# Designed miniproteins, single chains, continued (4): the designs that were tried, part 90

Each design is a single chain, and the fold is of that chain. pLDDT is the mean over its residues in the fold that is shown.

## One batch from the design tools (miniprotein)

Design m15328
Fold by ESMFold2-Fast:
Structure m15328 (fold): chain A 76 residues (1-76)
Amino acid sequence: MSEEEKKKIEEEILEHLKKAREYLEKGDLEKAQEEIEKAEKIYMENVSALSEEVKKEFLEVDIELGLALLKQGVYA
């Protein structure tokens, strides 16, 4: 993979994670989950080529969604 291709893939993952965070802040957990699932697909296809920073960001947003879903279950 070229550095240009790697950067494009990382930017796509980060954009989906950014949208997921925006939806989490709005309480739209369904849309947040959809955006994380889109990021996960790209992530899983390219995981060996990704930087540690992108991997950390993905993990942090995934944890944030998990915590939000648990809170929603308590408030249902």
Scores: mean pLDDT 80

Design m15329
Fold by ESMFold2-Fast:
Structure m15329 (fold): chain A 74 residues (1-74)
Amino acid sequence: MEEEKKKIIEKMIEREKEAYEELIEEYLKQNKPEKAKELEKLLKESIEDIEKNTSDEEIDEELEAEKAIEEKKK
């Protein structure tokens, strides 16, 4: 159970990281490195928030959502 919950949290962090990395790259392409740097700080804060504030109910909902997506894929 603990391992499954950690895996879900890691997936949530990975999705958050991917979204922020896309935005960071976009701002770098627009020659706005200050905005990119701000997003890096927000990413760190978002990761900490996910780790600290994700409840057991939210983890269970996320796990069920992933199972539903996998079932629909087939």
Scores: mean pLDDT 74

Design m15330
Fold by ESMFold2-Fast:
Structure m15330 (fold): chain A 57 residues (1-57)
Amino acid sequence: MELAETIQEALKLEKEGKYEEAAELYRRAAVMADSQGDKKTAAKLYEKAEEAEEKAK
């Protein structure tokens, strides 16, 4: 799964109120960014995942 596609899907799920699913995709995207050496993008995506997880409560 492409990094950009994964981020777009996570954003779509977040807009639909599916915060738990969005958090999982943000986390997956963060791992992809980290594996590609993009530490800045990975950090932002981990933060997005944590925010979505909190909203899922």
Scores: mean pLDDT 82

Design m15331
Fold by ESMFold2-Fast:
Structure m15331 (fold): chain A 68 residues (1-68)
Amino acid sequence: GMLVERAKEKLRELSKGRKTVSVQEVTLGAMEAGLSDLEAQKIRDLALKKGPSGYLTLEQAEEVLESL
């Protein structure tokens, strides 16, 4: 949906051209795109499952955003 596309755009801005992003950056991108706090928490939990170290590839982070 349009919110998912906005979250991806915000995540790309936060990444600053880096190939990896933190779980906090994925969560922040979702919140900045207009997802609710509850939806952002679900995104955070999914991101932690993909990157338990707290870091994800940008591709993995975009997959997490697409899962909602």
Scores: mean pLDDT 82

Design m15332
Fold by ESMFold2-Fast:
Structure m15332 (fold): chain A 85 residues (1-85)
Amino acid sequence: MMEEIRRKIEELKELIRAGAPSEELIAKVDEITKLIEKMDLSEDSKAQLVEALNGLKRLIATSDDRELHLRGARGVEVLIESLAK
C-alpha cells in the first residue's frame, strides 16, 4: 500500500514538472485519495490527509504556479509519511 502511494506521489510530481493539464493533476490526486481511504489509519489521520489532498486539488484548480503545486504535493507527501508510521 505505502509503496503504491509513494509511486503515485512521484508520478504526480513528475506530471507537475512536465506541465500536465490541471485535469490530469486532479485525476492523480483523486487516485492518491482512493488509496489513502483504503489504508489502515485512524479516522482522524484519514480526515487530515483527505483535507490536505482536497486543498491541493483546490490549489491546482485556482493557480498555474507549478512551484506552488510542487510545494503542495511535497507537503502532502511529508504528511503521509508522518501519519503512516
Scores: mean pLDDT 83

Design m15333
Fold by ESMFold2-Fast:
Structure m15333 (fold): chain A 87 residues (1-87)
Amino acid sequence: SREKWEKILKALEEFYKEAMGEVAYENNEEWHKDMEELREMIEKNVPEEEFLEYLARIEPFSPEVLGTVPGIDKELAEAIKKYKEKL
C-alpha cells in the first residue's frame, strides 16, 4: 500500500541521516533525486516488483544492514537482496 511504502522511505531517510551525518546527507543530491523518483512511483501506483527493483539498484547498504533499519522487516530486506543479486 502507499502508506506502507511511504513509511519505508521515511525510515530509510532517517537511517541515512544518522549513518552519514546531516550535512553529508543534505548534500547527497543523487540520493534525494532517487527518493523523489520512488515517491513518484508510489503516487503512480507502480507494481511492487518495479519499486523493489529500483530500490535495490539505488540502495547502497547491504541487505544485512537494511535488515537492521527500523521499519524495514526481514522479508523486505530479503526481497531487496534478491534484486541486488540479479543486477
Scores: mean pLDDT 72

Design m15334
Fold by ESMFold2-Fast:
Structure m15334 (fold): chain A 99 residues (1-99)
Amino acid sequence: IKITKAEVNGKPADISGAITAKRGQTVTLYGTAEGYAGKQVDIKVTDPKGQDFLNRKVTVKDDGTFQTEFTIPEDADLGDYKITAEVEGKKDEVKLIVE
């Protein structure tokens, strides 16, 4: 499994260090889970305090890709969030900085 691409308000975002977004913006996350078509990827976002911010399941498409999106609330905590994508014990992670 791998997080391959991110967009913030429809514009490509860096994932090599961290995704940077502002409150009110929408983050779209793309990835691959080859061999897991029809399985569910667990997307988990943890806030700067280490608490659950988002938990959702997304189905891997027939081509082995998955995507999800979420909007950062205007009242969200600023700072370092962690995004984890997991399927059947395999995971990939990317940092999200909210400013």
Scores: mean pLDDT 80

Design m15335
Fold by ESMFold2-Fast:
Structure m15335 (fold): chain A 109 residues (1-109)
Amino acid sequence: EYVFLPPTPETEGLTALDLAEAFGHTEIAELLRAHPEAEDQPRNERGFTPLDLAALFGHLEIVELLLEAPRELLEEKDERGDTPFHVAARNGDVERVRRLIAEYRASQA
């Protein structure tokens, strides 16, 4: 599903935990409270991290994968400041996130 939610004044500057709580994603909110360090991720031009987008759209499995992903994977940005993880997180593309992590691990071998 290609659902684009533009940043609104109400979502600007919120953390992934704030977004999960605001949108009723209780399991994601509980997971993020256990991992406060995970919010130190690079933000795109809209001010969202991949974790923020996964929390906003309720993609629990993507949140779990991003919490295990190396920080170095989040450094490669496109012309809009988005990483491939930002795109996959907003689209709910769990398989893409898994492939990106696997490809990075292979490149470090």
Scores: mean pLDDT 68

Design m15336
Fold by ESMFold2-Fast:
Structure m15336 (fold): chain A 55 residues (1-55)
Amino acid sequence: SLEERVAELKRIAEELGLETPLGDAQLRAIFDATGGDLEKAREVLKKIKEAEEAP
């Protein structure tokens, strides 16, 4: 279900050590934008992480 996938992305965000607290709405938007592709969603989270570390 979408809710399960959002929870999965939330755990991935924590695993990546994101400092930005992503809400369920933001995670749903990311998942929707990737067409349900978990690997693409993970890549989006990595980009957010990179942005946090940008000078």
Scores: mean pLDDT 77

Design m15337
Fold by ESMFold2-Fast:
Structure m15337 (fold): chain A 80 residues (1-80)
Amino acid sequence: SKYIKTAILLLKKALELATDPEVQELLRESIKYAEVANKGDKEALKKAIELVEQARQLATDPEVIKYLDKAIELLKKALE
């Protein structure tokens, strides 16, 4: 899915900017699940969304937040 591929790129950008170790771990795990979801695993897609939403709740950097919000929107579109 082009939505999942674009979301993965945004999550990788967010990971590069993130300084909070907990946010970094959630993003690393979300990227792994998103990669599996891109192969057609819908349960992995749901897990990726949950992990990104958790990272979004902890994130304080406005640039990181923008990438995470866009990634969540794209992953949810892929779930439809």
Scores: mean pLDDT 90

Design m15338
Fold by ESMFold2-Fast:
Structure m15338 (fold): chain A 60 residues (1-60)
Amino acid sequence: EEEELKRDREGIEETRAVLDRQSAALQKALATDPSNPYVKAQLKRLEEERKAIEEAEKKL
């Protein structure tokens, strides 16, 4: 997981942009239905991916 993200700065930057876009959409969906387990699971996944990217950049 983290090993893949450490491969290249360019890859990290692109992934971050995608995560930002997805996070915004999911936050809006969660505001509409805060008990939706799918949205909550996706938000947790995105937060984990953001942390992985942050750690990958730190190790570059």
Scores: mean pLDDT 73

Design m15339
Fold by ESMFold2-Fast:
Structure m15339 (fold): chain A 60 residues (1-60)
Amino acid sequence: SLLEEARRALENAKKALEEGDYTAALTAAHQARVLAEQAGDEELKKEAEEVYREALKGAR
């Protein structure tokens, strides 16, 4: 389902962020946001947006 895909993308984004792979984290977080929006899960979308913001800060 889109919701399961969104959750998996978010977990991939969080793992990449923890590993310092900011490029992978940005890509996965963006994908998680899009999938969460399509699934109608506002909480998951907000969490994906937060991971994306943290990855942007790390990419400096």
Scores: mean pLDDT 86

Design m15340
Fold by ESMFold2-Fast:
Structure m15340 (fold): chain A 62 residues (1-62)
Amino acid sequence: IKLGHVTVDGERLVEPEANRKLISIVNELVEGGDKEEARKKLLEELGLSEEAVNQILEGIEA
């Protein structure tokens, strides 16, 4: 995953506020945050599917 350049289910996030929030959650996780907390935020606050969240988290692990 590259910060500022994220796709979900093959589609780029275009809404500025949603993209900014996604980047914030990813940055917190990369800086030593809890993976389960990040997963919960992505599911509940951004309304992403489990598949999309798993894709994002897998990208961070790479």
Scores: mean pLDDT 65

Design m15341
Fold by ESMFold2-Fast:
Structure m15341 (fold): chain A 117 residues (1-117)
Amino acid sequence: SVTLTESGGGTFEEGGSVTLSGKITGPVAPVVVGWWRQKPGEPKQHVASIDTMTGDVSYAPEVAGRATISYDKEKRTAYLTLKNLKKEDTAVYYVEAVTLDPVGTVTYGAGVEVTVV
């Protein structure tokens, strides 16, 4: 029952940084918000998650120390900043919302492309 809209994709230089935004709209507030990415021919992989009540964060090992996730509760917008970009960061990035109506409902946005050159 939520709609997710990503922005901030494009083409970026190796060694640079990107900030992606994911807006969550609808009648239900998320309890967890995350970012996932998918490379051609690979399964969708976790990047980062944040608990919207506690602010507790988790990061995939591949991005630990380079990634920062945050959530603006009032704007219902998730942010992912990825620094020191590598060519391996080239993927489609998806914002994720987990809701409790029903419990454990997972919704993804349509995805935003990030290309590192």
Scores: mean pLDDT 88

Design m15342
Fold by ESMFold2-Fast:
Structure m15342 (fold): chain A 58 residues (1-58)
Amino acid sequence: SMEEAIEKANELGKEARKLYEQGKTEEAAKLLREAASLIDDPVIRAAGLKEAEEVEKA
């Protein structure tokens, strides 16, 4: 369901934050892309993918 997808995306986002703080930016970006792919809203998904790209470049 959409609610379960949002919950899973949120958990992936929390793990990505931990990886980012550890300097594992590529792994953090990968989890952010996975989280974005769970969201069936093209605008929200695009924003999530953009965030992942910026994290990977940092």
Scores: mean pLDDT 80

Design m15344
Fold by ESMFold2-Fast:
Structure m15344 (fold): chain A 70 residues (1-70)
Amino acid sequence: MEIEKKLQELAEKFGVPLSVARDIFQYYHDVQGLKPEEALKETEKALEIAARTKDIGRQAAREIAEQLRQ
């Protein structure tokens, strides 16, 4: 499938599992109702943002979780 090949390429480009790329694509395609081409573009943007903020987002989430724990 053409879409599956593009998702595999994006997964390899951003160093994420193919399952993660597929889940993000399904969100944009099935939940948001975007066409496959638009869903692919949004998936690429989401993966790029996730890659750039991976360390910062992970640290912030841990600090918030620790404060909420008491």
Scores: mean pLDDT 71

Design m15345
Fold by ESMFold2-Fast:
Structure m15345 (fold): chain A 84 residues (1-84)
Amino acid sequence: MKPGSEEAKEALKEFEKVMEVLKEAKKLIEEGKLEEARKLLEEALADPSLSEASKINLLSAISGLLGDEEAFKKAIEMLKELSA
């Protein structure tokens, strides 16, 4: 991580991107397209530029919206790492 005011701006932009992905995934789930929603969330998780916080948010969405036990476990592990 690089310190500076630009870091906060990039974090907000990343958060907005994650929230847009979550909105699209939720809409797909509402339409009954569970597999398409999962793929969208997994593709977002594969982005290596995302922070751990953003990845935890996406994993939490996968677990909560799709009932994915593995995603839930991974989110807890990452959250504990950030909390240490």
Scores: mean pLDDT 75

Design m15346
Fold by ESMFold2-Fast:
Structure m15346 (fold): chain A 74 residues (1-74)
Amino acid sequence: MDAETLAAAAEAWARAAGLDPSTVEVLRELGRLAGEGAPARAVPPLAEADPSAAEMEVSAEELLARLEAELAAL
């Protein structure tokens, strides 16, 4: 479970940073090695893994709802 979590986090971080797929593979392999009981504290810190997108999604839908509500009110 730990190795799977590290692999998923590394892949998500690399996608957010726009890294190459080869870099994602390296990070995933390092995460697996750390998850197998290797030095767990050797994992690199994720700099931009922040799930704040949910609030932005709400704002976007709210704007669309306002525009369509005004058109429907016409």
Scores: mean pLDDT 57

Design m15347
Fold by ESMFold2-Fast:
Structure m15347 (fold): chain A 71 residues (1-71)
Amino acid sequence: SKELAKKLLKAIVDEVSKQDPEVAKKVEELGKELIEKGSSAGQVAQKAMNEVIKGGLDGHEVSEAMEREIA
């Protein structure tokens, strides 16, 4: 759902911002655009993780944050 996608994006952005606020801003903007275009929560997560990795950040903590939000 759109609500789940928004919650997942928030969890990702909050975790990424602890490592790099600039990358977090990029992820937030990309994620919001995808949600408005009707992308699924899974698509938002995949694209957000690609940006995290491109930014040179560790995806492990971000993956953990996503799992906590889904559970």
Scores: mean pLDDT 81

Design m15348
Fold by ESMFold2-Fast:
Structure m15348 (fold): chain A 60 residues (1-60)
Amino acid sequence: SVLERGRALEAAVSALPPEKQKAVLGAIQAASTEDDSLAEAVEKIEAALAAVAPEAAAAV
């Protein structure tokens, strides 16, 4: 499910070193809009994680 995928991505981000975690969160913040659906939010988290930490994104 989208919720299950979102939780897995949040866990992966939380496991990152602080500097990479800040970079992922910054990328999510920059890409996020007020009209984002849950699915769109999850997609943006996946994209941010893949851009900053491709090894962690591959593990999810």
Scores: mean pLDDT 76

Design m15349
Fold by ESMFold2-Fast:
Structure m15349 (fold): chain A 90 residues (1-90)
Amino acid sequence: RRKLPRVELPEELRREIDAGVALIAMGVGRLAASKGDLETAAEMYELAAKLAESDPETLAEALEELARVYKEMGDEEKAKEAEEKAKKAR
C-alpha cells in the first residue's frame, strides 16, 4: 500500500521520478513498436534502461524489450547484447 509522497523528499523523489519516467518510456516504446516504429521503440527502451539504472528489475525489463525490438529489426547482434545486459541487471 503506497501513500502519495510529499514534494519534501527531493533525493528519493528524484529517484522515483526517474523510475516513473522509465516506465512511461517503456509504455511509449511499446506503443511505437505496435505501430512498426522500431527505431523510436528502441530509443524509448534505451532511455528507460538509462533511467532505471538504480532499479534492476525495471532495467532488466527495458533491456528485454529492447532485445525484442532489435530482433524484429533483424539486428540479432544488438539483441544479444541487450539480453546479456538484462541478465547482468537481474
Scores: mean pLDDT 75

Design m15350
Fold by ESMFold2-Fast:
Structure m15350 (fold): chain A 66 residues (1-66)
Amino acid sequence: MEELGRRIIDLVAEAAGLSPEEVEELYRILEEEGPAAAVIRAMRLAQERLSDEELAALHERMEALS
């Protein structure tokens, strides 16, 4: 789950153009609160910054992660 959480954070960072500070914050959440909390936070940032089409593409890519 931690590996999947890191991959999701990286994918959101690429898609939504997250700053290094934002990525660092998400990794802290992953380490301190766990992968579910980190993914929820990452997806909220994606929803704020991406169009519906970009979000659909992101979800498709996340589904492809193992």
Scores: mean pLDDT 79

Design m15351
Fold by ESMFold2-Fast:
Structure m15351 (fold): chain A 57 residues (1-57)
Amino acid sequence: IVDKLLNAKSVEEINKIIVEALKQGVSQEDISLALGVALARKLNDTELAKKLEERLK
C-alpha cells in the first residue's frame, strides 16, 4: 500500500487506493500509518519513515 501511495499522482488516486485497502480489510490505523510513511519518504525523512514502518509490522 505504501508503494501505491508513493506513486499516486492525484487526490482521486489516493482516495481509490484507500477505499480498496479498506475493502480488503486493512485497518484505519494501518492506512493512516501507510500514509504517514509515504509522506515521510516524499519529504526524505528517513528516521520518521522507519519508525512508522515498524508499527506496520
Scores: mean pLDDT 74

Design m15352
Fold by ESMFold2-Fast:
Structure m15352 (fold): chain A 82 residues (1-82)
Amino acid sequence: NEEALELAEKAIELAKKALETKDEGLVGEAAALTGEALYLAKDFELLKEFEKKGNELGNKGDVEGAAKLVLEYAEYVKKLAK
Protein backbone atom coordinates (compact mmCIF):
# COMPACT_ATOMS: atom_id res chain seq x y z
CA ASN A 1 0.00 0.00 0.00
CA GLU A 2 1.73 3.16 -1.30
CA GLU A 3 -0.21 5.50 1.02
CA ALA A 4 0.81 3.51 4.12
CA LEU A 5 4.47 3.60 2.98
CA GLU A 6 4.34 7.39 2.39
CA LEU A 7 2.85 7.98 5.85
CA ALA A 8 5.45 5.70 7.48
CA GLU A 9 8.33 7.52 5.72
CA LYS A 10 6.99 10.93 6.83
CA ALA A 11 6.53 9.61 10.39
CA ILE A 12 10.17 8.40 10.45
CA GLU A 13 11.37 11.85 9.27
CA LEU A 14 9.33 13.66 11.95
CA ALA A 15 10.38 11.19 14.68
CA LYS A 16 14.07 11.72 13.83
CA LYS A 17 13.57 15.50 14.10
CA ALA A 18 11.72 15.04 17.42
CA LEU A 19 14.67 13.03 18.80
CA GLU A 20 17.06 15.86 17.83
CA THR A 21 14.84 18.80 18.95
CA LYS A 22 12.85 17.09 21.77
CA ASP A 23 9.70 18.60 20.23
CA GLU A 24 6.51 17.08 21.69
CA GLY A 25 4.42 18.38 18.76
CA LEU A 26 6.61 16.61 16.20
CA VAL A 27 6.47 13.28 18.06
CA GLY A 28 2.67 13.61 18.37
CA GLU A 29 2.33 14.21 14.62
CA ALA A 30 4.69 11.29 13.85
CA ALA A 31 2.66 8.99 16.14
CA ALA A 32 -0.61 9.99 14.43
CA LEU A 33 0.87 9.25 10.99
CA THR A 34 2.22 5.88 12.21
CA GLY A 35 -1.21 4.89 13.56
CA GLU A 36 -2.86 5.82 10.24
CA ALA A 37 -0.18 3.87 8.32
CA LEU A 38 -0.77 0.76 10.49
CA TYR A 39 -4.53 1.07 9.89
CA LEU A 40 -3.99 1.25 6.10
CA ALA A 41 -1.59 -1.74 6.30
CA LYS A 42 -4.49 -3.59 8.04
CA ASP A 43 -2.32 -4.84 10.90
CA PHE A 44 -4.85 -4.09 13.64
CA GLU A 45 -2.93 -6.06 16.29
CA LEU A 46 0.19 -3.88 15.79
CA LEU A 47 -2.03 -0.77 15.68
CA LYS A 48 -3.61 -1.66 19.06
CA GLU A 49 -0.19 -2.38 20.61
CA PHE A 50 1.28 0.85 19.18
CA GLU A 51 -1.61 2.93 20.57
CA LYS A 52 -1.31 1.29 24.02
CA LYS A 53 2.47 1.83 24.23
CA GLY A 54 2.16 5.35 22.81
CA ASN A 55 -0.45 6.32 25.43
CA GLU A 56 1.78 5.00 28.25
CA LEU A 57 4.78 7.02 26.98
CA GLY A 58 2.64 10.12 26.39
CA ASN A 59 1.27 9.99 29.94
CA LYS A 60 4.89 9.93 31.22
CA GLY A 61 5.96 12.80 28.92
CA ASP A 62 8.68 10.55 27.44
CA VAL A 63 9.37 12.32 24.11
CA GLU A 64 12.50 10.23 23.38
CA GLY A 65 10.67 6.95 24.11
CA ALA A 66 7.68 8.02 21.99
CA ALA A 67 9.93 9.01 19.05
CA LYS A 68 11.76 5.66 19.26
CA LEU A 69 8.40 3.83 19.38
CA VAL A 70 7.33 5.65 16.18
CA LEU A 71 10.61 4.69 14.44
CA GLU A 72 10.12 1.02 15.43
CA TYR A 73 6.48 0.73 14.29
CA ALA A 74 6.90 2.87 11.14
CA GLU A 75 9.69 0.47 10.05
CA TYR A 76 7.25 -2.42 10.62
CA VAL A 77 4.75 -0.65 8.31
CA LYS A 78 7.44 -0.33 5.60
CA LYS A 79 7.98 -4.12 5.77
CA LEU A 80 4.26 -5.03 5.89
CA ALA A 81 2.88 -2.51 3.35
CA LYS A 82 5.02 -3.89 0.49
Scores: mean pLDDT 83

Design m15353
Fold by ESMFold2-Fast:
Structure m15353 (fold): chain A 55 residues (1-55)
Amino acid sequence: MKPSEEAIELAKKAVEAVQAGDYKTAEELAAKALEGLDEIFQLALQDALKRLKEA
């Protein structure tokens, strides 16, 4: 897989972990996704993660 595709899959798994109530795993997966994304996607994921923490 392209690095960006792997990061998107990690972001998806992070969202699924939040829905399952596993916030620790969600944070770890989101952090790994941010490391693997292009800057634009990294900013988008940071915004999403920020919203998840505020919810």
Scores: mean pLDDT 71

Design m15354
Fold by ESMFold2-Fast:
Structure m15354 (fold): chain A 89 residues (1-89)
Amino acid sequence: SKELAEKVRKAGQELADSILAGDREAATKAFKELMEITSKSKNRKIQILSVAAGMLAIAGMVATPEERPDVAQALLGTTEEIAKLIEKE
């Protein structure tokens, strides 16, 4: 579970970095990697946080440069919470 948690953290960081850069293709790739991990979980909290991460990813992809830092920070917080829950599985 620790290895999966680190993969979630890495995908979250790549997603945040892609959003900050305005790179929608890279953001989509990082989001897919995150969903590959979280879609296999039966934990309801992980499922809810995965929906939240998805909404933040969409928001980040349509965000202006001024809006991107707040969305990226919220995404990093959400993916860190997912990673902590996966470590406990």
Scores: mean pLDDT 86

Design m15355
Fold by ESMFold2-Fast:
Structure m15355 (fold): chain A 95 residues (1-95)
Amino acid sequence: SVEERLRAAAEEALKLGDPRAGVLLRLLDGERVTEPVNGLSVAELLARLILSARKVGREDVAAFLEELARRQGYELPPLESLPDELPDMIILLLT
């Protein structure tokens, strides 16, 4: 499933030292995280992961993360307001 692949990618990213992957794993376990990670809100982190997923053609992952945000009550910033950055390591590990 998309969740299983995303979880595996996040576990690998966490082993490589990405603390944002730890937050994503908590969200996948149904935890509502309110604390920022590396100066990013959880909503900003999710929005960046969604944008990264779209950049690499993983619309299935983007849709899953949008639904996760909706179910847990995170209000995502407009994706067009985010900087044009390289795809996140978590998302790159899906490719």
Scores: mean pLDDT 82

Design m15356
Fold by ESMFold2-Fast:
Structure m15356 (fold): chain A 59 residues (1-59)
Amino acid sequence: ITGEEALGYLFVHHPEEYPELARRAAELFSPLERIKYGEKAAGASAEEAVAAAEEYLAA
């Protein structure tokens, strides 16, 4: 709920800055763990954060 909540909020309201934060988060957390963290963050923003992290890791 701490970092994930902030990232989710930024992705929805300030997507311009989100790519850098998503890249950092992807480096720290695996995609599988991000799904679990999304459960705490809540909503589509968490799902989108996981998708964005997956894309950065796949690139």
Scores: mean pLDDT 58

Design m15357
Fold by ESMFold2-Fast:
Structure m15357 (fold): chain A 78 residues (1-78)
Amino acid sequence: SEELWKKIAESAADSIIRFDKLHKDNPELVKRIIERAKKAIEVLYSKNKEAAQLFADKIIENASPEVKKAVEETLKKL
């Protein structure tokens, strides 16, 4: 359902933001979170574009500059 994808998007964004805040000083872990964020937005976009936008907006408001940029650039290519 559409509502389920929005809940999945919120949960995924919260998980990524939390991991990013905990590990922002570790470059190797930041690279891993960037790859997770890219994959999450691609999957969400393929399933529900509103859920993908909700995920992107939450990352853009709350994540580190590198994670934010990765999500913005990935969404623009979709």
Scores: mean pLDDT 86

Design m15358
Fold by ESMFold2-Fast:
Structure m15358 (fold): chain A 69 residues (1-69)
Amino acid sequence: SPAEAIELATEGARAYQAGDYERAIELFEELIRRFPDSALVPEALAVLARAYEALGDLERAAEARQRAA
């Protein structure tokens, strides 16, 4: 449902702001997996790229950016 996608995005954004990058990745990957056609997917991919960069995973960050394009 749209409400569940919004909840995942909200919790993921909070985790990212708190510096919990692994938790943010879990939540945004869950959003993309469960709701691939959501309007929130490009934003989720952008946050995933930033979270992967924060953890030093430059390869997965680049992949997330490519998927957002």
Scores: mean pLDDT 88

Design m15359
Fold by ESMFold2-Fast:
Structure m15359 (fold): chain A 114 residues (1-114)
Amino acid sequence: SFEEFLKGIKEILYKMIERLGEALLAHGVPEEEVRRAVEEAKAYVDEKIAAVPEDASLQELVDYALQIAGEVAAMFRERAAPLLSPAQLAALDAEMRGILRETVKELEALKEKS
């Protein structure tokens, strides 16, 4: 159903948010900043999911979720960037690209299984 599909998208995006938070901690971002980044990203996902039209197609939902995933990754990077050395930021960027790639694959897989 539409509601089950939205739940699946939210679960994938929340998993991505948690993985991004773990990456920030591992690369030297303070715990308090990571906590705020996670809270802000979850609130953003909730707001974006609540704004989805009930008549949206499966493809439109996946495309919208892909856009949200990219925006969430950008929010985490913007928060981390001023707190890290260039070397730490480069290492974080590499890990975040891996997390985003995995998230993209999981979102695309939802379209194929529905």
Scores: mean pLDDT 87

Design m15360
Fold by ESMFold2-Fast:
Structure m15360 (fold): chain A 64 residues (1-64)
Amino acid sequence: DTAAAMEAAGGDPAYAAAAGAALRQGNFEKADLYGSGAAATAPTNEQSAAAGAALGRAIKDKTY
């Protein structure tokens, strides 16, 4: 689950959930916007990068 992966990486839970929902709806534009929000609100740069990477992997692997 993309939302769970982004949240586990330290992304904001609300943005992570919104990104995951957008991906399941096929709305990649909103998923990228919300995913960027989750990454931007992460407590550390490492967690921010990990949250963004989780979204990117889910899109590539179609695990959303």
Scores: mean pLDDT 73

Design m15362
Fold by ESMFold2-Fast:
Structure m15362 (fold): chain A 66 residues (1-66)
Amino acid sequence: MSFLERVREAALSIPEVSEEQAEKLVELLSKNPNATALEIIEAAKEAGLSEEQAEEILKKLAELSN
């Protein structure tokens, strides 16, 4: 799976995250495919996610990469 597909799956695995928020996050990260953890958190906040939800996405991305 591509990085963006993993981001969408990680976001949608959180019940409180809407499909619109997940798509906005994917759109923002499509402009920066080498995003750092901090840049992913900032993109998630811009997409309307909480910092806690952004941190959960980072954890799920790490789990999906193993």
Scores: mean pLDDT 79

Design m15363
Fold by ESMFold2-Fast:
Structure m15363 (fold): chain A 90 residues (1-90)
Amino acid sequence: KVKEKLEEIIARLEKVLADPSATKAQIRGELVEAGVEATRLNRETKDPLVTKAAQAIARAIKEISQADLPTARRIVGRLVEELRKILEEL
């Protein structure tokens, strides 16, 4: 189900953020994986809320490329909050 798959994406991003030892590379890796999964889900569903989720993840990937570790953590934290709001609307 779409909602379950988005919950899994959110849980993985929350898990990497909860790890105080997570490197910027590990955070970026989880974010890129989330982007791949959200893009696939968007192609399968054509749901406007899934499109918003995929676009939010894509923006976060672009933003973290130039960010230091503390800024990358804040970007992904804000993304998780945005994705949770999208999830509640599904």
Scores: mean pLDDT 86

